# Designs tried in a protein design run: designed miniproteins, single chains, continued (5). Part 58

Each design is a single chain, and the fold is of that chain. pLDDT is the mean over its residues in the fold that is shown.

## One batch from the design tools (miniprotein)

Design m18137
Fold by ESMFold2-Fast:
Structure m18137 (fold): chain A 60 residues (1-60)
Amino acid sequence: MKKEEAEKILNDPSASPLQKARAAETLAQIYKEEGDNDKAKEYEELSRKLRKSLGIPAAE
């Protein structure tokens, strides 16, 4: 998934919470690859919170 696609999913009100969690995980990986570790951690936390809200165990 491209960065632009992931950002679009996060801002799409019709996207499911699971799709948003996956988009957040993708953005975390992209920012980590770009060297922005702070944003990578923020999106990892967002994905974790979204998965926890869905009752899916988060990988720590």
Scores: mean pLDDT 76

Design m18139
Fold by ESMFold2-Fast:
Structure m18139 (fold): chain A 61 residues (1-61)
Amino acid sequence: GETLEEALKLLKEAIENDPNREEAIEYELEVLEKAKKEAEARNDEEMVKKLEEKIKEIKEL
């Protein structure tokens, strides 16, 4: 989707339900890091916090 929050929800659900999540995790982490920088650029502290938490959670999956 165009909205980062929608994309983040979709990414997390896809990873959680993906039997090959290990490979997906590495790719999604890069996407999330880019999204975090975009959120910082728009000064969206809430989104930055959500992205940071998702990155940590996904990395630990």
Scores: mean pLDDT 72

Design m18140
Fold by ESMFold2-Fast:
Structure m18140 (fold): chain A 58 residues (1-58)
Amino acid sequence: DEKTAEEIQELMREAAKKGLSDDELEEVKTAIVQALEEGKSLEEAKKIAEEKIEKLLK
């Protein structure tokens, strides 16, 4: 789980750099957590998060 936590943290830093608000970052984090709880891989969770980031950006 160390690597999983690091990759999520990196993704969240990237999202913050792109200009997402704290509320938007929470939405992205929630999407990642939900995907992982559904049994999806980290790779699939990252893809879902990236799609959400893209939707939240202009």
Scores: mean pLDDT 78

Design m18141
Fold by ESMFold2-Fast:
Structure m18141 (fold): chain A 69 residues (1-69)
Amino acid sequence: LEEKKKEILERVEKGLDEMKIDEELKKKILELLKEKLEKAKSVEEMLDAVQEVMEEFVDLLYEKGIYSK
């Protein structure tokens, strides 16, 4: 289970690096994912955690405005 959590974190981090996302935003996304994964006790809960983080990421982009900086 812990090994799976590490694998998910590494894959997401690599994906964010490839997308050239701002370092502060990357850190926030990874922290949120890590927190949700720490609470997961099953593979299903881990998948739910990933889905929730994806939804939060989209919400953050809309709340702050894409290209609003």
Scores: mean pLDDT 71

Design m18142
Fold by ESMFold2-Fast:
Structure m18142 (fold): chain A 93 residues (1-93)
Amino acid sequence: MTEEERERLFREAAVALALMNLYIAKKQASGEVKELVDKAIEKAAEFMRTGDPELAREAIEYAKKASELAKKQGNTDIAKLVEAARRLLEEVL
């Protein structure tokens, strides 16, 4: 494999894992937390297709807001899932 091909595969794997965590969080979330998770999913999925790092940064920002709000509401399981997704997205920037 080329270095570029390895980087692409790593990015795809990390974003796929991030999306899985966000989808699990979405099923448990409601209200504003769910809306923020939906936005993070939208941007992360677009980043997976395009490779545009600005989309990854937007996904990270929505994930940060969702995690902080979930923690404030006492939804620690949702917060942990979203934070795991955020860390995976940060690894591929």
Scores: mean pLDDT 86

Design m18143
Fold by ESMFold2-Fast:
Order: structure tokens, then C-alpha cells, then sequence
Structure m18143 (fold): chain A 85 residues (1-85)
């Protein structure tokens, strides 16, 4: 059964998701339409992954770590797409 998120976990999810979409939006003008679609899919997928961790996590630190890892994966994907452009 999925656990209900605490207020602290919800805030961590919101902050991580905002940073992920901020990074995607910042990179968008430098990317092709196909790469923008791929980056949007990655951003959505990583945000959903953080929510999944938060629903099962017993500590806010676990959610914070998932958020940091998700942000780093989005940054790496942006670097890969920009290097291929």
C-alpha cells in the first residue's frame, strides 16, 4: 500500500520538481524540437520517480537524496543533448 506523504516530504518533492523543470526550461532554447520532447519526458519521469520514493520513504532524507539524484540525471541529459547539437 502506498504511504501518504508528510508535509516535509511534499515540500522536498515540490522543490526538486521546480528545479528539474527550471533546468529543462533554461535548456529549451538551445535544443531541437525532438530533443525538447525527450528532455520534457525525462523531467516528467524523474519527477514521478521522486514522488514514488516519497510515497514509500520513511525519512525526509531519503526523498532529498532521490531529488538530488534526479536533478543530476536531468543535468547530465541536458549536457548530452547540448553536446550532440
Amino acid sequence: MLREMTEEQREVVRKASREIFRLADEAEPQLSPADRRELTAVAVGESLRIIGVALEAESVEEVEEAGREAIERVRRRIEELLAAA
Scores: mean pLDDT 83

Design m18144
Fold by ESMFold2-Fast:
Structure m18144 (fold): chain A 60 residues (1-60)
Amino acid sequence: LTEQEKKAIEDAVKYLEKLLKENPENKEEVYNYIIEIMKDKLSEEVLKIAEKKMEELIKK
């Protein structure tokens, strides 16, 4: 991963964490919203890495 790709993943994860804290009852909807935004901005390989990290946050 490039530094820019790592930064994009970190920013997405932090944004998801913030939204989950604000909307703890709507975890799946928040997750789907972030994934939809990221699909248009990241390559498929980078998106899969981001999805795995974000899913770990949702399932905890």
Scores: mean pLDDT 75

Design m18145
Fold by ESMFold2-Fast:
Structure m18145 (fold): chain A 109 residues (1-109)
Amino acid sequence: ATSTLTAVGTATIKADKEVKATVTLNAVASAAANGTAGSATKEATIAAGETTVTVTVTMTFADAIADGDRVAVMLTVKLEGGKTQSSGTTFTLTASTTTVTATMSVEVK
């Protein structure tokens, strides 16, 4: 039997001028084995003002998700020009958890 967990990363980017961003989501389970890691990347053009970029990754667990299983999610925003910001969040799961969401905000000046 397998279980699936969706990890969602949402980055809100505020920019004074147009900039390109790469948003990467990495998710790793700390208590389960086999198929418990995932990564996804999106490239986005951020217009002046506020833009929200959402990245999703699906993790497949070899066994059913159990209460107390944990998933570490790292959300990274890399701006054109080399500025990088990251936010790490660890989620404690229950047997009924199907989705975890990590958020971050980045201001570009």
Scores: mean pLDDT 79

Design m18146
Fold by ESMFold2-Fast:
Structure m18146 (fold): chain A 63 residues (1-63)
Amino acid sequence: MEAEAHLRRAAETSQNPAVRAGIEQALLAVRLGRLDEARRQLEGALKREPDNEHARRALEALR
């Protein structure tokens, strides 16, 4: 639940459409129980947008 909330806010605050798409894929992966995929998508998003605090918190919640 907490990871999903952070992912939703991360997508809403993203300045880059490709990063937003990656965060949306991470949210879908979390809902499907694919936590390794979700972490991979979030790591990719954070490489492009390292100041996205909600994406960082989502990644922390998935560890």
Scores: mean pLDDT 81

Design m18147
Fold by ESMFold2-Fast:
Structure m18147 (fold): chain A 77 residues (1-77)
Amino acid sequence: SPEELEKRGDEALKAGNYDEAGTLYQEAADVYEKRGDFEKAARYYQKAASAFLKSGNVKKAIEYGQKALEARRKALE
């Protein structure tokens, strides 16, 4: 479930496992996006981008930051 992915992401983030946290938040965001929950998708893509940036994965940080902005735009429609 996306709720379990969120919890694992938060645990990975607290442990300093930033790349793992980014991946878990991204997977949660993908589930929310597929369900049409663009507000939650935007939130978790943004968390993924932040985690990837902390891990030094700049490419994924940019990718998921852009997905967060797109999901936020869809949430406003």
Scores: mean pLDDT 89

Design m18148
Fold by ESMFold2-Fast:
Structure m18148 (fold): chain A 74 residues (1-74)
Amino acid sequence: MLEKLVEKAKELAAELEAIGREAVRALMAAARAQALAEGADPRLVDLHERLTELLLEGRYEEAAEEVLRALEEL
């Protein structure tokens, strides 16, 4: 399971690199603000932001582990 998530993380990271790190961060900040204003769970918003930063940093295994941890705790 973890290996499959790492492969997906690499695919997503390639898409994010195509958009550009600054553009992704700006979009994430806007999406975070909107989601919180609409009453989204702050824990899920924080998780999404953390996963995006890990992917932008090339930390694919850590991103996959964060997803697995969140699934076990939610």
Scores: mean pLDDT 77

Design m18149
Fold by ESMFold2-Fast:
Structure m18149 (fold): chain A 76 residues (1-76)
Amino acid sequence: MELKRKGVNLDVAGRILYASGDYETAAEAYKEAVELFEKAGDPRVPEVYRNLAIAYEKAGKTEEAEKWRKKADELA
């Protein structure tokens, strides 16, 4: 399914950006990935929420990080 493929590609891109220290762009990629996985009903949604929360925390966006962390915990 196209949504899942795009979501996987964005999750991978987010991981690479995070490893490179580009936390804001990593968070953007993870956020787009989570939206695609949610639309696809993919069980990876909680995992991507956690990655998104970590990226926001490293970017200094503590409130956003806490919001997405709580969403991940609610689903998993």
Scores: mean pLDDT 79

Design m18150
Fold by ESMFold2-Fast:
Structure m18150 (fold): chain A 76 residues (1-76)
Amino acid sequence: SALDQKYQAGVDLIDEGQRLYDEGRLEEAIAKYDEAIALFKDLVAESTDEQFKLKALVFILAASGNKLVLERQLER
């Protein structure tokens, strides 16, 4: 479904962010987490399925947490 494709795209963005983080490319990793957060927020707004909304919210929290850690690294 279109929702499943959008969900997978968000997961792929988080995976890209993790790869960039592992490479020390912190600003690019933050950008990928921002893209993932925006996509999952759209998914929450578009979905009527509670389970999809909860999964998207979990990924929003995870990506937001990772972003916060990376932003803190850039301030040091």
Scores: mean pLDDT 86

Design m18151
Fold by ESMFold2-Fast:
Structure m18151 (fold): chain A 74 residues (1-74)
Amino acid sequence: SLAEEVEKLETEEKWKELLEKALKEMDKLGLPEEYKELLKELAELLKKIKESGDISLSEENREAVQQRIAELHA
């Protein structure tokens, strides 16, 4: 799952690859707008991580990502 893949990510680069892959699949499959909005929010979290200088997901950012994924799957 996406949540499990996020747990494995320790660097911004791996997170970027996951996000780009997900966006590409969404565009290809015509997924609901809720998926697009979720990934836009995840992209904003990635920008925040990059601006903070951290090369890995902080606890706060990981929790936020996991919460958004859970909301989508609920």
Scores: mean pLDDT 59

Design m18152
Fold by ESMFold2-Fast:
Structure m18152 (fold): chain A 94 residues (1-94)
Amino acid sequence: SLTEEQRKALDEFNVEVVKLASEAMKRLEAGEPLEDVAEFIRKGLRELVEKYRDKLPPEIVKWLEENVDEIARAIAASLAEALGLPVPPEFYPP
């Protein structure tokens, strides 16, 4: 089970990810290309992982680092679909 400090860090990390997704949504609404928005999310996620590295469970940090590209594309695709924008096949997981 997670420590209280690790649980709090996960909650804070999730709030920051929601803020990142909100900013990404605004970029899509402003007409930024989906690929550029996915890169924005990827860079933001990497910065958040680094910020919370010593506070998050090591297994979660490792999983995030190994899957950051896929997570960023999935978030971008989800936001684009919510806005009724077309999503290229390469943004969907295999």
Scores: mean pLDDT 85

Design m18153
Fold by ESMFold2-Fast:
Structure m18153 (fold): chain A 56 residues (1-56)
Amino acid sequence: MDIERDLAQARKLLEEGDYAGALTAAGLAKQRAVEAGDEESKREAEELIREALRGL
């Protein structure tokens, strides 16, 4: 999956209360964003990771 799909998946899983799934999807999005030099997607993924961790 590309970065945008991983971010969308993480957001959907957070909305559904699947914090473990959201953490996995956001982690993948962050890794890809770092590799691509996509600073905006990296920041979004980091925020989603923090939200997922707060829900666990």
Scores: mean pLDDT 83

Design m18154
Fold by ESMFold2-Fast:
Structure m18154 (fold): chain A 62 residues (1-62)
Amino acid sequence: AVELVNEALEALKKGDIETAVKLLSKAASELTGVDEEELRETFSKASRKKLEQAAKELLKKA
């Protein structure tokens, strides 16, 4: 999970929002048990700042 979150943060840094959403959704699903598809829909609607905040929250839980 931590590895996926770090890769998502790198993707955000490069402006690859689509890859970041995919990686964060997978990491969040593994850590929270929420469906990956549901998380992907939520994250795809989020701003870059909200995605960075979500990544930081996932790192705290890992």
Scores: mean pLDDT 78

Design m18155
Fold by ESMFold2-Fast:
Structure m18155 (fold): chain A 102 residues (1-102)
Amino acid sequence: DVSAVEEEVERLKEKLENEDLSELELRRLKGEVSDQALDALVEASQGNWESLEIAELYIELLKFLDEEIKKNSSSFTEKDEETMKNNIKLLEEKLEELKKNL
């Protein structure tokens, strides 16, 4: 249900903007959102094309979470930033590959 995921993503973004979540809570949430993005890409690859929109929504939420983690981490390194960017790039490349099959 794309509409339900859109509402959840918007609610989570509002929560992240208005609440100071701990780095551990942000990392846990990022893990959960990353798993949801991967699940949506797998479902899309199996013919559930509505899951492409769901994957895109979760990938955008992951980008938002990466910025929040960066702001809240006192030990954030250039290597950590590169790892985050590379992980997002991998998900975006998979999304675009699946979109070409539409």
Scores: mean pLDDT 83

Design m18156
Fold by ESMFold2-Fast:
Structure m18156 (fold): chain A 80 residues (1-80)
Amino acid sequence: MELPTVEEFLALTLEERKAYLDKLYAWIKEKNPERADEIKAMLDTIYKLYELAKKTKNPFLYDLAKRLFEGLINEIKELE
């Protein structure tokens, strides 16, 4: 599966995010069903942190969301 960059993921619209999560969930569920729900929940949490960073103009929350996404993408790559 082709994984987005941090910048691409954090810039996703609601519709694009849903499409990405649906594809990602299906792919992870096929490779490692035990982790599919956990990874989906973590991605949703990261996006919520990003939205909070935008609303509060807090660069620390933005950096935190970026780092969490990078860590999660590295875990997903281990499933390939």
Scores: mean pLDDT 75

Design m18157
Fold by ESMFold2-Fast:
Structure m18157 (fold): chain A 72 residues (1-72)
Amino acid sequence: MEKVREESERLEEEAREIARRANKSTDVEELKRLLEEAQRLADEAAARPEMLRAEISAGVAAIAAAAGITSG
């Protein structure tokens, strides 16, 4: 149980940190790198509680928006 809890907390913290860095970054290249990191965390958290998955997904979307990656 301890490892699962620590891994969950680590993923949560990293997801939030990536989202915050993306929100503060003005470089598209850095934003793209952060987006790749966020997507990697999303894959790791796929089997995690819905709350954590939702938070990571929101972070990925925020990074994509900041980088100007839109459907239109």
Scores: mean pLDDT 67

Design m18158
Fold by ESMFold2-Fast:
Structure m18158 (fold): chain A 71 residues (1-71)
Amino acid sequence: SAEERELFLAFVRGQALALGQDPEAVVAEAERLLAEGLSFREVVERLAERYGLSPETRADWLAVVDTILAS
């Protein structure tokens, strides 16, 4: 849904800031991947690979995706 998308992108923006990344660049990449038809889970996995997220951070981001999709 549009609401789930907005929550996901807001989460990604906040996490990019916390990691010292350019939030607009990370959000733009997430939006590009969503436009290609990737799920929120697949977007998290691509961002984890691109930005070198720890396994723990990746797991935390996936748990947030599960929470958004359960809403």
Scores: mean pLDDT 85

Design m18159
Fold by ESMFold2-Fast:
Structure m18159 (fold): chain A 93 residues (1-93)
Amino acid sequence: LLANAEAALAAGRVEDAEIAAAQLFLQGDYETAARVLERALALRPTAAVHTLLGRVYFALGDLERAREYYERALALDPTNALAREGLAKVEAA
């Protein structure tokens, strides 16, 4: 999984890095998922990367960083339902 993320990042393939990071998140490896996503963000800042970073930091209990990433996701794509849902969960916490 991490090897797939490293290969995707080296090739500049942000979408493949997002998929690998999502798999790391589902396995509970939040710290590694965050590192992969932050590197993907440096290559291409997408609403999907910001949304997944919001989810990762929410799972880590960092509500302030989760809020910032969800707000940035919505700035890029105001129709992103996952980012709107995530922001609502942060504000309810």
Scores: mean pLDDT 83

Design m18160
Fold by ESMFold2-Fast:
Structure m18160 (fold): chain A 79 residues (1-79)
Amino acid sequence: GLEEAEKLLKEAEELIKEGKKTGNVELYKRAIELARRAQEILKKELETAPPQDIPKLVGRILRAIGIIIDAENLLKKLA
């Protein structure tokens, strides 16, 4: 559901913030895992969504993609 996906996105963003603060790169990997799970939930919701909910779902999918890209870039910078 949307509430579970929102929770996962918030947790992923928190993990990136803590990773930057602590230097713990495993938190970036966990953030990617959570954002990918949120993306899967949101894609399934999109399949049955009424037209009025589509923009909100697409926006959250893009947010999940952004989190993944940011975390991957942070991991590459440290390699």
Scores: mean pLDDT 86

Design m18161
Fold by ESMFold2-Fast:
Structure m18161 (fold): chain A 66 residues (1-66)
Amino acid sequence: SPARTEAIGRLVLTKPEDAREAAERAKQAGVTPEELLQIVDSLEKAGLTEQAERVRAALKAGGFPV
């Protein structure tokens, strides 16, 4: 859905201070922990390791089990 796509995009582009809000929005949009882990894996495979680490930090801050 558009809401899920937007929430995922916000997570990928999030600043550390906005991490919890971005993760909560993804949770409200129905994004699963499995989908978020797949996104992190995709970022790592694309060589975007710094962005992948930021997404993991955002997920932990928002209470996702990662």
Scores: mean pLDDT 74

Design m18162
Fold by ESMFold2-Fast:
Structure m18162 (fold): chain A 111 residues (1-111)
Amino acid sequence: MEHYEKGLELYEEYLKTGDKSLLEEAVKHFEKAIEEDPDNAKAWANLGVALLSLGKHEEGLEALKKAIELDPDYWKAWEELGRVYEAMGKEEEAKAYFEKAKELAEKAGIK
C-alpha cells in the first residue's frame, strides 16, 4: 500500500498547488498500487479521480466503474461517477449515481 499512500500524498499536494506534474506522478503511483493489488477499490477510485482531473474522462470513468465492481458499497466512487456524468451533461444518470452514493453513505453512518 506504499504506492497508494504516495499517490494520495501527491494528489493532496496537487489540490494545494495546482501543479499538474504532481497529478501525473500520483497517477503513476496509483497504477503501481493496482499492479501490486488489483482488488484495491480505493486505488481504482483515486486513479479515476486523478485521470478525470487530467481531462482523461474515458479512462477515469473506466477506473471508477472498476472501483464500484470491486466494492459496490464504496459511496465515494458512486459520488465521483455522478460528478462525471453531470460534467458530460447526463443529468438523469448523474442523479441516479448521486442517490446511490447518498443511500450508501447513510447506511454506513447508521453502523
Scores: mean pLDDT 83

Design m18163
Fold by ESMFold2-Fast:
Structure m18163 (fold): chain A 58 residues (1-58)
Amino acid sequence: SAAVAAGAAAGAAAAKAGADIVTSGRELQNMGLRAGGDDRQATLAGTAGALAASGSPA
């Protein structure tokens, strides 16, 4: 169960971090686009946040 416990802890931490990144990323994406931001940066931030929040598949 050590692997399961480690996975659960990592998943919870990733979800929290991912949620924060996604929320902040969306706000920055809107401001960045207006300031001449990059679609690739916006997509990368969003994808990274979503992946972190989802965690690694078992």
Scores: mean pLDDT 61

Design m18164
Fold by ESMFold2-Fast:
Structure m18164 (fold): chain A 94 residues (1-94)
Amino acid sequence: DRVEPLIEQLKDPDPEVRRKAALELGEIGDKRAVEPLIEALKDPDPRVREAAALALGNIGDKRAIEPLKELVKDESASERVKEAARLALIKIKA
């Protein structure tokens, strides 16, 4: 099982490790990753936040809707992060 080690890697000190873990969790699509990825939407690195938003869109779990809406409204978030959140919301609501 690759999901549990990847969930632990979302807390790695290296943002590149966290970013890759988020993307891989999105590709796997296991709902065990949903709550950890929602936490990763608040990661200090915008690339990790972007990866978490895209991963939540790929998994398609409705628990991500409200956290992604909040990310879209976050004035401190980069346009790249907000666009990833908008795309994720479209995928979940489809």
Scores: mean pLDDT 89

Design m18165
Fold by ESMFold2-Fast:
Structure m18165 (fold): chain A 89 residues (1-89)
Amino acid sequence: METVVTVAALAEDREAAERAARAASEAAAAVEGVTEVESRVVPSGDRFVALVTIRAKDEEAGRKAAEAASEAAAAVPGVVGVASSLVPA
């Protein structure tokens, strides 16, 4: 079953959010079975959120992509929180 993954990273500034979006997108795209990756940075009060939407061919690929993207985002200096969700597509 196709799976859609959303990763949200809260960052101290726009540059950290853009770096998190890039790192998470690159990590997700490297996972076998990921078919599409989209990223967006949105302002949230005095901070920024990097939103990465990942489409995977199945739940296993979705789980691997969520893990890889979340770890990559969390490793970016200035990122203060990361959350992920997986839903069947």
Scores: mean pLDDT 85

Design m18166
Fold by ESMFold2-Fast:
Structure m18166 (fold): chain A 80 residues (1-80)
Amino acid sequence: MLIQVKSIIEFLKSFDKDGDGYVSKEELKEQAKKLGIELSDEEVDKLLELGDVDGDGRIDYKYLEKKLLSTYSKDDFIEF
């Protein structure tokens, strides 16, 4: 499945409301449902692989956003 980087960033910014800097796999799934984004377990695991800096099963969403913007433009697509 192809997802735009800007859509991933918009999704990650939705967690900024919580202010903790981290998001769990379950929080990712719940927020995706609220935004109308259908994320499979495999797609969530790929996001964890990209943003799980500490290996604790949580994404540092600020780190992931920064990493994505350094590697891709906002209009690029990532294949999951």
Scores: mean pLDDT 69

Design m18167
Fold by ESMFold2-Fast:
Structure m18167 (fold): chain A 72 residues (1-72)
Amino acid sequence: MIEEYEARIAADPRDARAWAELGEVYARQGRYLEAERAFKRAYVLDPDDPAIRAAIARAAPVLRAHAPEVLS
């Protein structure tokens, strides 16, 4: 649920995994621009977390397929 991850981010804006999970939820809902922003935020906060890297890797083909004009 978006509200669940938003609550975690409100409590700790540096919770990189919450940002990555929010990105996955946005991508699943077809909100690809919001998903990209959430994943970029997660990566900036913790670029070395393998869970965040894996989430971005899973979402990347979907984001490129549905928002190529935004990413290019």
Scores: mean pLDDT 75

Design m18168
Fold by ESMFold2-Fast:
Structure m18168 (fold): chain A 76 residues (1-76)
Amino acid sequence: SEDEEERRLAREEGLSEEELEELREIEERAAAGDKEAQERAEELLRERMRRVFLRRGVVTEEQVEEWVRRVEELRK
């Protein structure tokens, strides 16, 4: 199930059971239309993706910062 796949990914990221539960609550709130929860979920997802990419050696800190800057420039 997707739930079991999320738990497997969370273990790879080094998330605790409590942290995973907190993320799930935020995601549920975001799905219900809570704007604050939506912003928080998006922020946490960005942090998690950044952490995973850096840990796996896919990108460097500098590359992440450069990519973010370029995306912000394109949105102008």
Scores: mean pLDDT 66

Design m18169
Fold by ESMFold2-Fast:
Structure m18169 (fold): chain A 112 residues (1-112)
Amino acid sequence: MVTLEDLRAEYERLKAAQTEEEIVEEFHRILGLFVEAVLQDAPLDFLREAARIFKEALEYLKQHLSPEVAREVLEYARRILETLREVKKNDPEKVAIIDELLRYVDSLLEEV
């Protein structure tokens, strides 16, 4: 079961990463933990905090990756979030959280 401590620990590893490859790897772990939490129907307060950490990770990778790599990672995150939205389409509160993240990813993609 995903914990907020797990997400915070991975975010700290993301910030400690020394290479672009390590940043991408740590981001994929954060994305995977977020997806797992949503699929396991974690409480809404948990998902909102997880989404906040996810947004911070998205902003960090956009600032620290080359534009080409940032675009590829953001496009991947968008596809995963779109799939997650479809899976949870009958849960309006989870859809709202996912839609907020999709809008944030789209905003970052416009700046790359």
Scores: mean pLDDT 87

Design m18170
Fold by ESMFold2-Fast:
Structure m18170 (fold): chain A 75 residues (1-75)
Amino acid sequence: SEETRKELMEKLEKINEEASEVELNREKMSEEEYKEEWKKVIEKIEELAKEAREKGDEEMAEYLEEQKEKLEKVL
């Protein structure tokens, strides 16, 4: 549904903002802290992918799972 896609996109935008903040603040973090912050971002993407799948948005779920895999390679 249009409402479902909009809600998922809004949640993704917030997660992307958090990811950008982690990268921007990388210099201010230890390597351990940086990995923990990225792990939190990855977990949020994974949760959003599950929500998308449960709501029947298979395309969004697949996209989010792909993004999660790419982010895991950064750690």
Scores: mean pLDDT 84

Design m18171
Fold by ESMFold2-Fast:
Formats: C-alpha cells, sequence, structure tokens
Structure m18171 (fold): chain A 65 residues (1-65)
C-alpha cells in the first residue's frame, strides 16, 4: 500500500526533526547573543516543519479510511 509507505516516511522525517530539535535545545541552554538567536530561529523552523508533516499525515490517514 503506497499510502502506508508515505505515512511511514513522514513518521521517519518527524522523528529525525524531533532529534534535531532536542540537539538544538540542548545547545541553546549554553548559547548567548547571536548564536542564541540563530538557534531559536532554527528550532522555530523545525517546529513549523513538524506541524506541516503532521497535517500531511492527517490527510493520508483520511485517505486510508
Amino acid sequence: NPLHKKLLEKIGEILRLIGEKFDLERELKTASGKKKEELEKKIKEIEEEIKKLLEEMKKISEELK
């Protein structure tokens, strides 16, 4: 089922992004000034990408009904 394959691919992407976010959040705890701003921006971008992937997964799940 190609929809199941797409769903698994999206799950894999989300898990990878969550890992990247945790690494950036860890680095953010010791960052200051410009580096802190850059890390906060990257974290926000990852959060938006995860949100987009979750919405795409919701649409795929509706098609699997």
Scores: mean pLDDT 83

